# Ledger of designs, part 74: designed miniproteins, single chains

Each design is a single chain, and the fold is of that chain. pLDDT is the mean over its residues in the fold that is shown.

## One batch from the design tools (miniprotein)

Design m2565
Fold by ESMFold2-Fast:
Structure m2565 (fold): chain A 79 residues (1-79)
Amino acid sequence: MEKELERMAKLSQYVVETIKRYAPKDLSKEDLQKVVVNTMNAALSAKSEEEAKKIVEEIGKILKEKGADAAIQKAKELK
């Protein structure tokens, strides 16, 4: 239980930090939260930590290049 909670906490921190790094400064708090939640759900479906990190980075890049709606769509496809 505790090791799984620690793993989830570390993944959550990585998702939030990575998405914030890629997010445009004018992105609304609501859209940022939606991207983070959908990205976390996609990352949790990954079979390995390496796969989870790749998913987070891919969604982050889409957020930067195509915006929040495209990033959310991609996250939903990856879960």
Scores: mean pLDDT 81

Design m2566
Fold by ESMFold2-Fast:
Structure m2566 (fold): chain A 78 residues (1-78)
Amino acid sequence: SEAQRKMYESYTGALKLFEEAKNGLKEGKLSKEEARELLEEALKKLEEYLRVSLPLPEEVQEEIEKFREEIKELLESL
């Protein structure tokens, strides 16, 4: 469905932004400010995914919460 596609796009978008921020910081290709913007956008996409997703299995919910925490931890490290 359209909704399932949008959910998938939100989640994969968050993953890509998080990876870009992590790699860019490690490689010195991104400033702290640029990385912050990518991480904040990743959080927004992840929150959109959670808002529109159907009730998820507990295991999946835990994985998403860990991902959210990893993004927040990286933001706090900047």
Scores: mean pLDDT 80

Design m2567
Fold by ESMFold2-Fast:
Structure m2567 (fold): chain A 87 residues (1-87)
Amino acid sequence: SDYDQARRLLSSLRALLAHAERELRTLSKEEAQKVYDSLAAYVAQQRAQIEALAARMSPEDRAEVARELAEVDARLAGIRALTAATP
């Protein structure tokens, strides 16, 4: 279903975010910025796909997907902050 596809994409994004959160701790500021830029672009592309799927869901399923996208946004913002704090 569209809901199951969106949940799988969100799960993959969470795994990628977790990997980036660990990797950024070992990178220089310049390398961390490049990783963030690539990650942010990929997240934006995947968000568009997830939102297209969500448009075809029930209101309840759409709300759940929106909540999980908000979690992805918060984590990406945290990664940006970590990158900015790197000397």
Scores: mean pLDDT 85

Design m2568
Fold by ESMFold2-Fast:
Structure m2568 (fold): chain A 96 residues (1-96)
Amino acid sequence: GEVVRGRGTIESIKITDDYVFLTIRLDDPSVAAKLRVGDLVRVEAIDSETGEKIVLGGFITSVEGTRVTIRLPAENAELAKKLKVGTPVEITAVRP
């Protein structure tokens, strides 16, 4: 398996009844080039109000240049609501 790590910022958050869609703009195009639809991704952020670490897990559904969209289960909706557009994130993608 391959491990890809990168940094980015949250561009959009879409919460639906079944899923959360998190769109991240990566800082480094070379990291984006290594990511694939279907990759399992861990997203880590810090809540700017509390300093608490927020960890989310999901799968990449699209890669468009440096813009990556990750689909998360609906159970992550409450954690996703603590995130804001512009929040810095670290991503770790794992391929089997």
Scores: mean pLDDT 83

Design m2569
Fold by ESMFold2-Fast:
Structure m2569 (fold): chain A 87 residues (1-87)
Amino acid sequence: MELIKKTMKKLGVPESYLPDVLELVEELEKLGRPFKDEDVLAIVKSLKLTKDVEKALLLTIQVLSRELKTEEEILKAVEEAYEKLLE
């Protein structure tokens, strides 16, 4: 939960989308890790978001798709996603 909230805040996804992000992650977990890019894209596009929020949410899900074991790995993944968002 805290990782999801922190990643969303860092990447500019509004907190109002937290329930949608949680449902997305739960649906992707049922398909198995690592999450397939095509499955993530299809689910995120189903939310009918603006382009900026869609990009930020895709990067958020990519961070959450990793089996991150340490706080250091989590921070690195969030920073990498943030840099991709700025491109």
Scores: mean pLDDT 70

Design m2570
Fold by ESMFold2-Fast:
Structure m2570 (fold): chain A 86 residues (1-86)
Amino acid sequence: MEGDGTAESGLKIIEEEVLGRLPLPGGGSSEGLSAEEYARAVADYFGGDRRAIELWVASSSGGPGFPKMSRGALESMVAAILSFAP
């Protein structure tokens, strides 16, 4: 795991802030998933489409049920999800 700490930071954000709070894009529960399982499921659902993943993450930020995320946190989450894209 040498290289961009951005993807590692994104996995940590998913583990601490997203799991159990934000569902999968297909409407499935994120409860009981690992950060890597969540990232892979999102990447697979959008077929690795970076723009679709960016919009999914951004649309969830600052909503009534999800805390506001910094730009860096959103970019880290997108990088983590894309690291599991085909």
Scores: mean pLDDT 73

Design m2571
Fold by ESMFold2-Fast:
Structure m2571 (fold): chain A 92 residues (1-92)
Amino acid sequence: MKEIALTAVRLLILGARRSAGEELTPEELEELREQAERIEPYLPLLQEAALKRREELRPLLEALLAAVRAGDEAAAARYAEEIAELIAEEIA
């Protein structure tokens, strides 16, 4: 489950980069599509877990989005791991 949750967070990062005005390459867009299709069957489970842990996830998601906007790849990766671990723990 951690791998599926981490994939979902990575997709969130790509979406945040686009929202910040970053132009994704055609290869990045294709990767986004393929990963989104891969996790689609798990979306209800991921969403339920995120809702149950929303108070813990909210500050981490805000920190992740701030790191993405700042171009801090190391901080973004760290927050992505923390978010994925919390979601995977709830699902387990």
Scores: mean pLDDT 79

Design m2572
Fold by ESMFold2-Fast:
Structure m2572 (fold): chain A 64 residues (1-64)
Amino acid sequence: MVTRDPVVTRSHLEQAIQRAEQVGVPQSQIDALRQQLKQAQTQQQMRQLLSQIGQLIQDSLERR
């Protein structure tokens, strides 16, 4: 179990985006996330993107 500054990889973000698509996040949001992922160069950017994806998944699940 990793408790310090979790390392986020592109694979983790791609999996998170796929999950967001599966739960019904709008395609326009998915496209924006995919573009942001390609531009993400730092761990901070990747972690921020992962949090954003998580929020979109949460919102989609609450609407179901």
Scores: mean pLDDT 76

Design m2573
Fold by ESMFold2-Fast:
Structure m2573 (fold): chain A 65 residues (1-65)
Amino acid sequence: MLKKVALEVELIGIGIEAGLSVRVEERDGVIEVHIEELTPEKNEEFRREAERLSKYFGLPIRVRL
């Protein structure tokens, strides 16, 4: 499995577990994640998790609300 596909699967999984609506797409070599904003706290938690995954997979991630 390519690293990008693995990262996308992990991001979608985290979104589902958190009860968020998540859409993942690739744009210009960057993984772009679109989520609905539920609360500032949940948004911050998701951003921290996305940053952790970005470092683990070595791929840039952009989070959008």
Scores: mean pLDDT 72

Design m2574
Fold by ESMFold2-Fast:
Structure m2574 (fold): chain A 58 residues (1-58)
Amino acid sequence: LPDPLAPLPEGASREEQLAWIEARFERLYREAPGSEGVRLVYAATEATVLRRELDKRL
């Protein structure tokens, strides 16, 4: 199984960091049972929105 807790790469841009967080939370949500999964999906969604806002306001 792939490592779900791989650390952030060195020198990653803010957008890359947000993408990493988003992917990580989506993966955790699929494996997390019950209401904990809902919280993780919310965090992933917010990271995606922030990344889009950053790109749009550039």
Scores: mean pLDDT 58

Design m2575
Fold by ESMFold2-Fast:
Structure m2575 (fold): chain A 81 residues (1-81)
Amino acid sequence: MIEEAIKELERAREALENGDFESAADSAFQAILNAYEAGVSEDDLKKVGDLINKAFEAARNGDMEKALEYLGKAIELVRKS
């Protein structure tokens, strides 16, 4: 389950790099659901959600480098959970 959350975040990252914001958002949503089912703490889930929101905000503002940085932080947080 934690591995599925990481895979979905990696899919979100790839979709975001390709400009596919709809697929990126869907994968990010699936990542949060998989992390929740894997027993990631409420505190860590909120932090992951915040990082995902910051990633999409950065991408919307044209800052793809920062968007990918935030997604990378979300992936590492899920791995440590």
Scores: mean pLDDT 84

Design m2576
Fold by ESMFold2-Fast:
Structure m2576 (fold): chain A 56 residues (1-56)
Amino acid sequence: SARRESIIAAARQMGLPESVLLPLSEREIVELAARRYGSSVATVRRALRALGAEVP
């Protein structure tokens, strides 16, 4: 979906490898970024939106 593609594109800009992101759901991508960067899910969602992602 366009939403999932926007989230993957934004997560790649944050330094997450595309190969790791491709098998994951939208929620799993946000949770992975939160764990890897030691941030809250809310903080990661704001960062992804700032990078152009359609995040709920």
Scores: mean pLDDT 82

Design m2577
Fold by ESMFold2-Fast:
Structure m2577 (fold): chain A 90 residues (1-90)
Amino acid sequence: SMTDYFRQLGYDEDLAKELAELLEGVMSGYEAGALLYRTEELILKEKLSALEAVRKAADHLGIKLDEERAERLAKLVEEHLRKKGKEVPE
């Protein structure tokens, strides 16, 4: 399942479930994985805010996300990275 895939990427069970609920039926698992990877890279390497990173990653990958989904995805990625001891710009 998409939840199991996100857990394999290192997301905890609650975050993985919320990500699956947010992204299932909107994009493929492959697209979701690419979006998360690029979003995390933009935050950690380019020091973008989580929301800016989600928007830029989605645009780069040709993924159409409405603002509500982008904002929710940004919060979930930010929570994940903070739980892993990473700094996330505001």
Scores: mean pLDDT 87

Design m2578
Fold by ESMFold2-Fast:
Structure m2578 (fold): chain A 79 residues (1-79)
Amino acid sequence: AAVEAALAQAEADATRMAEKIAEKFGPEYGERFRELAVENSRRRIEAHPEDAETQAAMALTAAALRVIGDYLEDEGFVK
């Protein structure tokens, strides 16, 4: 099904991105990104299954911004 295929692709993409984030920021941030990306993808694809690929891309972007924000807050750059 389109939803299952989109979720599987989102999980694969999230895993690849999480690996890169973990290399740069540490494994905790990589894992957090992966979990958020998958969760956001599931929620968005469920709401808009007709546009699953775009929803997945938006979910990955949102997760990346969230995790970068968390990192900057942890380092004291933002509140």
Scores: mean pLDDT 79

Design m2579
Fold by ESMFold2-Fast:
Structure m2579 (fold): chain A 74 residues (1-74)
Amino acid sequence: MSLEEVRKRAEAMLERMREIAAELPDPDAKAELLGVADAMEREIAAARTVEELEAVMRRYQREFLRIYTRAQHA
């Protein structure tokens, strides 16, 4: 898989995270998840290899799910 293909996949994941965050009724959880998405966008821009982009996607997916799950039980 090319670097460009993986970057496009990471960008699609980022946009989906922003869509999910925008639909949350809790303003604090929404702000926190949008902040996570902004951090992911910066790390995608800094990534130079497929391995770095895959690591970014795995890290931010875990972080997003952790915050989202916490918000569901608040």
Scores: mean pLDDT 83

Design m2580
Fold by ESMFold2-Fast:
Structure m2580 (fold): chain A 94 residues (1-94)
Amino acid sequence: LTEEEKELLKKAAKEVGEIIEEIKNATSEEEFLAALKRLEEMLKELHEKLTDEEIKKKLHEFAGRIQEAIKAGDKEELLKILEELKEYLEETAA
């Protein structure tokens, strides 16, 4: 990974942490959907900016799991997946 890609991953990990808190603290459907939109846009930007095919594949797998949890209405599962994503991004950036 380049230093630029490592910085992108570190920034993304921090943003996932913020999104986790936004989801936990959401008191309305509008707040929850806003957090989900932020997550979707962040994942899309990462996938577009990264060149590493293994990382791109892992991000695609996380996106799929996130979509399934959202479709199921399983907030607890969604939060678990996001914590795993955050850890993956932090470890990959190290």
Scores: mean pLDDT 85

Design m2581
Fold by ESMFold2-Fast:
Structure m2581 (fold): chain A 79 residues (1-79)
Amino acid sequence: LSRQSPEQVAFIRAAHDEITALLVAEGVPEEEARRIADDVLVAAYLGREDVALRILRNAGVSEEVARRVVEIAVEAARA
């Protein structure tokens, strides 16, 4: 995630905030949710949606929310 424009950084930050909010709503502590959001966004950027889903399942996130989080992360990675 190096050499990003200000617009790219803002878009990734917005996605990170949205993912963090979804994880907190699922009962994940805010600090852990922010760390998971970082890891999921990196995995999506590398084209590793399988890794992103595994991270979310290991955190105890529901399958419905895990799929939504991966969708957001993949959209952010494609920008």
Scores: mean pLDDT 81

Design m2582
Fold by ESMFold2-Fast:
Structure m2582 (fold): chain A 89 residues (1-89)
Amino acid sequence: SMKAIEEAKKEIEEAKKEAEKAGDSVTAKIGDNALEAIEKQDIFELEVTLGLARIALGVSKLIGDEKSAKLYEKIIKAIDKAIEALRKQ
């Protein structure tokens, strides 16, 4: 669904903007990579980015960075939605 892809892009863009405001260049870059992969419809790049986001979420939780953890949870959910929509056509 185009609507699901647009919604996923919006969620990632919002998380990226929040990361940029916080000076979190790593989270912002992961968001940017996800947006680029969605634009290219590259499911493989999305799966790689999803893996990186999951690792980053784990690290954020381990060190008690609740703000970054929340952003990564949002990005992960949006990437999963985008992958599902792209596979479904």
Scores: mean pLDDT 87

Design m2583
Fold by ESMFold2-Fast:
Structure m2583 (fold): chain A 90 residues (1-90)
Amino acid sequence: ASEEAMELIRIHFLEGKEGVEKYRQEKIDALLSDLSEEQRKKFLEEHQKIVDEAIKKLNETSDPEERKKIAEETNQKIQDLLSKYKEEEK
């Protein structure tokens, strides 16, 4: 988490927003390579729902404390989703 955040900041300074998006996509693609086509579709739908909900909440508040809370809750939901799909793989 912290190391990943520092790496994303470094990529942003060197490659801009496009570099950050590419890095995130590569991480997601690596995870999805281990899943069946059905599991990939389900994962992407659940992941997109979590992201959309987070974006909606972030758009409804300018409070830095509330924004941090939304980011932390969103990160936890994504980690829970990843853990669920990794356990189903075994």
Scores: mean pLDDT 66

Design m2584
Fold by ESMFold2-Fast:
Structure m2584 (fold): chain A 68 residues (1-68)
Amino acid sequence: MLRYEDLDEAQKEAAARRLQQLFATQGLELPLARARELVRELFDSGAETLEVELGGRRYTIPRGMLLP
């Protein structure tokens, strides 16, 4: 599986921005630094999904949604 360190800078930025866009569609503002942290957590864990709590709700973000 791809680790965060296996991603180039363009892929890291693209994944973080996709995550920001997903939360923005739900009216949630996710800072770029936080988005990068969450992307790192997902890829470094080797998991297929990331669990995120925002606004009292838990969101499940699949790796495939963040890849090109």
Scores: mean pLDDT 75

Design m2585
Fold by ESMFold2-Fast:
Structure m2585 (fold): chain A 60 residues (1-60)
Amino acid sequence: EQSPFIKAVSSLTDEERLEVQKIMKENNLDIDTPIEKKLEALKKNNASESVIKKFEEALK
């Protein structure tokens, strides 16, 4: 069984993954940060709609 974060990341393209990593680094988030905090940071930093939707789908 995959965690919601791993499920979201597995659906991302390489460019989307780089975008997520950059936003996490800029906001002092790491891979173990709760997915809700990651999604909040992505929304605040205007991540692409596809990334946000993939994270929201992983939380459902």
Scores: mean pLDDT 77

Design m2586
Fold by ESMFold2-Fast:
Structure m2586 (fold): chain A 93 residues (1-93)
Amino acid sequence: SLADVLDATVAALRAAGFTRAAATLEASREALLAHPDQEEVEATLRALEAAARAGDENGVILQLEELHRLTGERAFFEVAVDLAVEHLKEVVL
């Protein structure tokens, strides 16, 4: 079910250390489960889970931006921007 995919994605994010992304996904659970495009939400969550399991920070950022596009939930955008800033600091500084 979509709920099972969401719960697996939250667990993968927490295990990978993306604690704020995991918390944001949990907070948006009802909005995601009620979304009219369930197939696109599921595809995005599966891609986010795969990126988290791979330690792919850019993939995590991209899927959080996609969740913001799908839901309009600003919290996804805020987490994506913060992760992008931290990623740039690791590469440049």
Scores: mean pLDDT 84

Design m2587
Fold by ESMFold2-Fast:
Structure m2587 (fold): chain A 60 residues (1-60)
Amino acid sequence: MSELDKLIEEARAGLAAAQTPEERRRLVMEYANKLMEKYKDDKEKLDEGFARLSELVRAA
């Protein structure tokens, strides 16, 4: 798996385990910040990461 795939799977597991909307929001912010920090110089990866994170939030 790529680094991006690993980060998204970590986010998926965290969101699935989250019990409250507040915890889910905190996790979304955490992973959004990790995506920005890691892919600030790779717009395509950053856009892909945010799209995938948004899908996880909609599913959770």
Scores: mean pLDDT 79

Design m2588
Fold by ESMFold2-Fast:
Structure m2588 (fold): chain A 64 residues (1-64)
Amino acid sequence: SMAEQYEEQERQVEESGQRSLKDLTESEEAGGDKEGFEKMKQRVQELVDRLVEEYRKKKEELLS
């Protein structure tokens, strides 16, 4: 169903976001630019949150 597809997209966005945040954290630990990497991590989290909300909204619209 389309709702199942939106759930899968939400999951994939969350998993990709977690991977990106882990990679940025590891790079921060290696590179020492804590301020720059913290800002990048914030941007990644904001993007993930926005996309998750969009897929969640699309799923809710199908169930209403």
Scores: mean pLDDT 81

Design m2589
Fold by ESMFold2-Fast:
Structure m2589 (fold): chain A 86 residues (1-86)
Amino acid sequence: ARLAEEQRLVEELLARLRPVVEKVLTAEMAKKLRAASLEATAALEAAQQDNPDVRARIAARLRAWADVLEAGGLDELAAKLRELAA
């Protein structure tokens, strides 16, 4: 149950960041960010089955988000997401 709660908190954090990031990103970058968010949501659903690899999957999705943010010049937010992925 604790892993599912941690993953919900990560999804909440991403949801809070999304409106701020979308105001700054180009349309192409916003599309990539939305795709990464959908993948993160799928990883959270997989977590409901106590998958031991779920943490690694969440970390991979956070890194994908960070790459998009960094490409957009949001290096500080990208660094925070990479720290969460560690």
Scores: mean pLDDT 63

Design m2590
Fold by ESMFold2-Fast:
Structure m2590 (fold): chain A 107 residues (1-107)
Amino acid sequence: GSAARAAFLKQQQAATEKYADRLGEETRKLIDEVISLAKELGDEELIQKANEARELYDKARASPDVAEKAGLYGQALSLARKTLDEARKKKQERIEELVKQLNDILS
């Protein structure tokens, strides 16, 4: 009957919402790390990319459609991961440069 179909659809929606919530939590944690690191580096391009990931996250959070929400969180997560990798590489390069400069002063 219609009641059994409604119950099934409600269960499927709840499962999708749980998946989206988990994805959103993972995405939020990575975006926070990316924003923090980009600001430490003072790199305008990385800050811009971090803000783009945050905008996708905010759009996902505001979406009333659970499938759209999951998709937008996925896009934000992908951008955050890529930007974090770029930021970590730049941080390592700056540390290596500072160590070289310090060694040159002490020599």
Scores: mean pLDDT 84

Design m2591
Fold by ESMFold2-Fast:
Structure m2591 (fold): chain A 120 residues (1-120)
Amino acid sequence: SLPKINLEVGEKMVESLDKVFDSMNKEQQAEYYYQMGVYYFAKKDYEGALEYLEKALELLADKPEDDLEVARIYLQLGLVYKKLKDYEGAIEYFEKAREAYEARGLPTDGLRAMIEELKS
């Protein structure tokens, strides 16, 4: 599973990618920051997760609204805000992810259900 992969290999990925970060292009640096955000989320360091996910999003600021890498960051930000019990923030980012996925013709029934639950 993806959460298990991120937890088990996160530290090794950080060790490997940190050494080559400065040689990465912008998209690769955004992926690295995204993986750092997921790693800190798995460690329940939600402030660390936010820092890295925001850095990933800043690197992709020029991408289209329906970009799947941007949508993935929005989804993860929503999950972090939900853990912080910032339900307004969680809803905002889940809606951004939903809009991007729907623009790409991808199913969003689970995401819509989660948004509805948080609005209750």
Scores: mean pLDDT 82

Design m2592
Fold by ESMFold2-Fast:
Structure m2592 (fold): chain A 60 residues (1-60)
Amino acid sequence: GPEAELNRRLFEAAVALAADRAGSVSVAEIAYAYGFPSQATFTRAFTARFGVAPSALLAP
């Protein structure tokens, strides 16, 4: 269903964030690349699913 599709996008985005060792990709860019209409929508869905904000996966 649509929920399974959203879960897949969230997992793929999490992998992409964790793989970005250069820190060159922003949360907004990941949100857009994985089919979310805004960073705010992505952040809410991600936080609801994983219990942490996407920024928590970014290494400074």
Scores: mean pLDDT 77

Design m2593
Fold by ESMFold2-Fast:
Parts: C-alpha cells; sequence; structure tokens
Structure m2593 (fold): chain A 98 residues (1-98)
C-alpha cells in the first residue's frame, strides 16, 4: 500500500538522485526568474536552460521506475513535478527569445 516500501534499494537510490536533480532544477528556475525580473536576460536563459537539462535527466531516471510501478503516486508526483519545471523553464527561454 505504501509504494516507497515496494521499491528495491537500487530503485530507492535512483529516486533520491531524481529528487536531488529536481531540487537543483527548481532552485535554478527560481534564480532564472529573479534574473529575468532584473533584466539579466542572458543569465536568466542560461539558468533556465540548465534547469531544463536537470529536469530532463530526472525524467529519464524516473521513466523505467514508472514502467515498473505505474500506480506509484509518489513517482507520478515526481514525474509531474519534473514536467512542470521543464515547461516553466522552456516558456521562460521562449519569452526571452521573443
Amino acid sequence: MMEMEELSEEEKETVEKAEELLREAEELLRRAFEADKRGDLETARELAERAIELATEALELLKPLLEKHPKSKYLLELDIRAGMIHLAAATLVTSIRS
């Protein structure tokens, strides 16, 4: 019933790595928006592009886990979080270029 208890030790290590990548991506995205607010468009774009890279890496790590545990609410929430970070960062990059 608790999906985290069904994960192997190796799968738990992969989840911890994905969570760390998402924390770093979220911090980079926050810094990118702050750079954008002050008109530092080059820094904002570089930080947002880095956030996209980290969110993409987290999604790639989560994909095989979700295929094995498709009903894991916890893994689905991490996947959604990664997708939302990617979308927000990509939108910021597009806005800077437009």
Scores: mean pLDDT 84

Design m2594
Fold by ESMFold2-Fast:
Structure m2594 (fold): chain A 88 residues (1-88)
Amino acid sequence: MSDIELKSFYIFLKLYVENPFSIFGSKEKAILNVKNSKTLTPEQQKELIEFIETGKITPSDPRLKPIVELLKAGKLEEADKVFKEIFG
């Protein structure tokens, strides 16, 4: 997975967790943004769509698991630090 794809996945997930409807307006628009992304892989698109629809996410990349748990806990600064340690 490329750095651009991983960054795009992380940024989308972070923005959706912080404020799910202020940026995207609705679940339908969020899903369209995921489907129309040129930087997300088809696997990442499926994972994000499942998260939008169900609130559940199981990242295919095991390196994303600790980051997702931190984002779910609202620990955005800690998530950014872990992301930088793994991918920066």
Scores: mean pLDDT 71

Design m2595
Fold by ESMFold2-Fast:
Structure m2595 (fold): chain A 97 residues (1-97)
Amino acid sequence: MELTEQEVLDRARAVVAEAERRYPELSAEEQKEIEEARRRAREEAERLREELLAAGMPEEEAERLAEQAFTVKLAQEILLLEAMKRLGVSEEELREA
């Protein structure tokens, strides 16, 4: 079944919130992986913001959409890291495959 944009965002926020709660209990390696995921999500969101502004979108609206994209992208990256850990595959091995 298709999820609404709001339902997707709410689920993404829940994933991020859960990861933040567990962050202090994670190993140094797992913490680095989450920090790297946050960096990638931020770069993606900043790129989207610039594209929306270049397309003539008002700054406030572009900022809001970029913030939503950041949350969704971060949630996707976290879920991928959890899936890779469950499968016993490193990020480097997966990207080379």
Scores: mean pLDDT 78

Design m2596
Fold by ESMFold2-Fast:
Structure m2596 (fold): chain A 87 residues (1-87)
Amino acid sequence: MEELKKELEEEKKKASRLMGEIIRNYLTDDQREEIARLFLETVEKEGVDEGFIKAGEAIVNAAPDTELTRQLKEEIEKMKELLEKLK
């Protein structure tokens, strides 16, 4: 379990970098506000890791299909698998 938590945190770090780059280059202010709201609502209901995954999925869906969004999608799917194993 400890190794899975460490892997999840490492994937979060990678995903955070990709999210920041995609948000800065491709998302509108309105899209950023909607994603921030989704993150906060999910954190309140399910937890921080779940909120991060939901925000990541929303960013992938809102952004154009690029190398960065494809990489983020892969990281989010990996985080979902790790989180499921931790439950």
Scores: mean pLDDT 82

Design m2597
Fold by ESMFold2-Fast:
Structure m2597 (fold): chain A 104 residues (1-104)
Amino acid sequence: SAAAERLKRLAEELIELAMEVLKVTDDITRAIAAILSAMGVLFELELLEKQGSLTKADLIAAARELGRIARTLIDLAEKAGNDALVARGRALLAEVEALLAELE
């Protein structure tokens, strides 16, 4: 599925963003939780796809969770005063929201 591949790429990019946010944030717990949540989305999508049981509802749920993670990372980056990470997070959130609109 093209949507599943796009979601897995977005999850990987959110993991990378979360690791960069972890370097600059005082809120270590939320940054680690974001990494683990994005890894969980990636793992679940890969597992469901391998089992042939991946549904449109699973894709929508994954996209919503990635959007939640992106918003958390944007907040942490804003609190850290890191404009580059804020911009990166907003770009990833926009891609997640565009994909959600396509999935409806």
Scores: mean pLDDT 91

Design m2598
Fold by ESMFold2-Fast:
Structure m2598 (fold): chain A 66 residues (1-66)
Amino acid sequence: SELDKMLRSAIAALEAGADPVLLLRILARELEKLGHHETARRLREFAATNPSREEAIAFLRELLEE
């Protein structure tokens, strides 16, 4: 799915050193444009907790398992 592709791309970007909060906010905005409103909301709420890169990767991997 498009959602799965975007989540996997986000994980790869985080593994390559991307800022977790900025990346999660960008991902949430793009997912909202695609109609994934609930996932976008969850990503925004998580980004507000100022997660580490490792925490962000774990969160996105959990979303892929849903």
Scores: mean pLDDT 88

Design m2599
Fold by ESMFold2-Fast:
Structure m2599 (fold): chain A 90 residues (1-90)
Amino acid sequence: SAAQREELRRRLEELLRTIEELRKKGASDAAKQVAISGMGTVAGQALRAGLRELAEMLVKAVEEAMKEKDPQEGLDILEEGAREALRAVE
């Protein structure tokens, strides 16, 4: 529904703000794990809303970030995944 897409948009915007704040404090492994957890939560919400393609997009970003050894690059992967998902709900 339009209401579910609007809620997911707000959650994705919140996630992007969280990633920006984590970058300002220094891109650490702990920061990457916080961002991964946040994106995983949004993916679960998308799946429960029946937005399977959006959920799969977010899960792919999480898996790719988990494989990335550099926490800065991991945050870049998560940020791009969230931005791509945000475009998909518009």
Scores: mean pLDDT 88

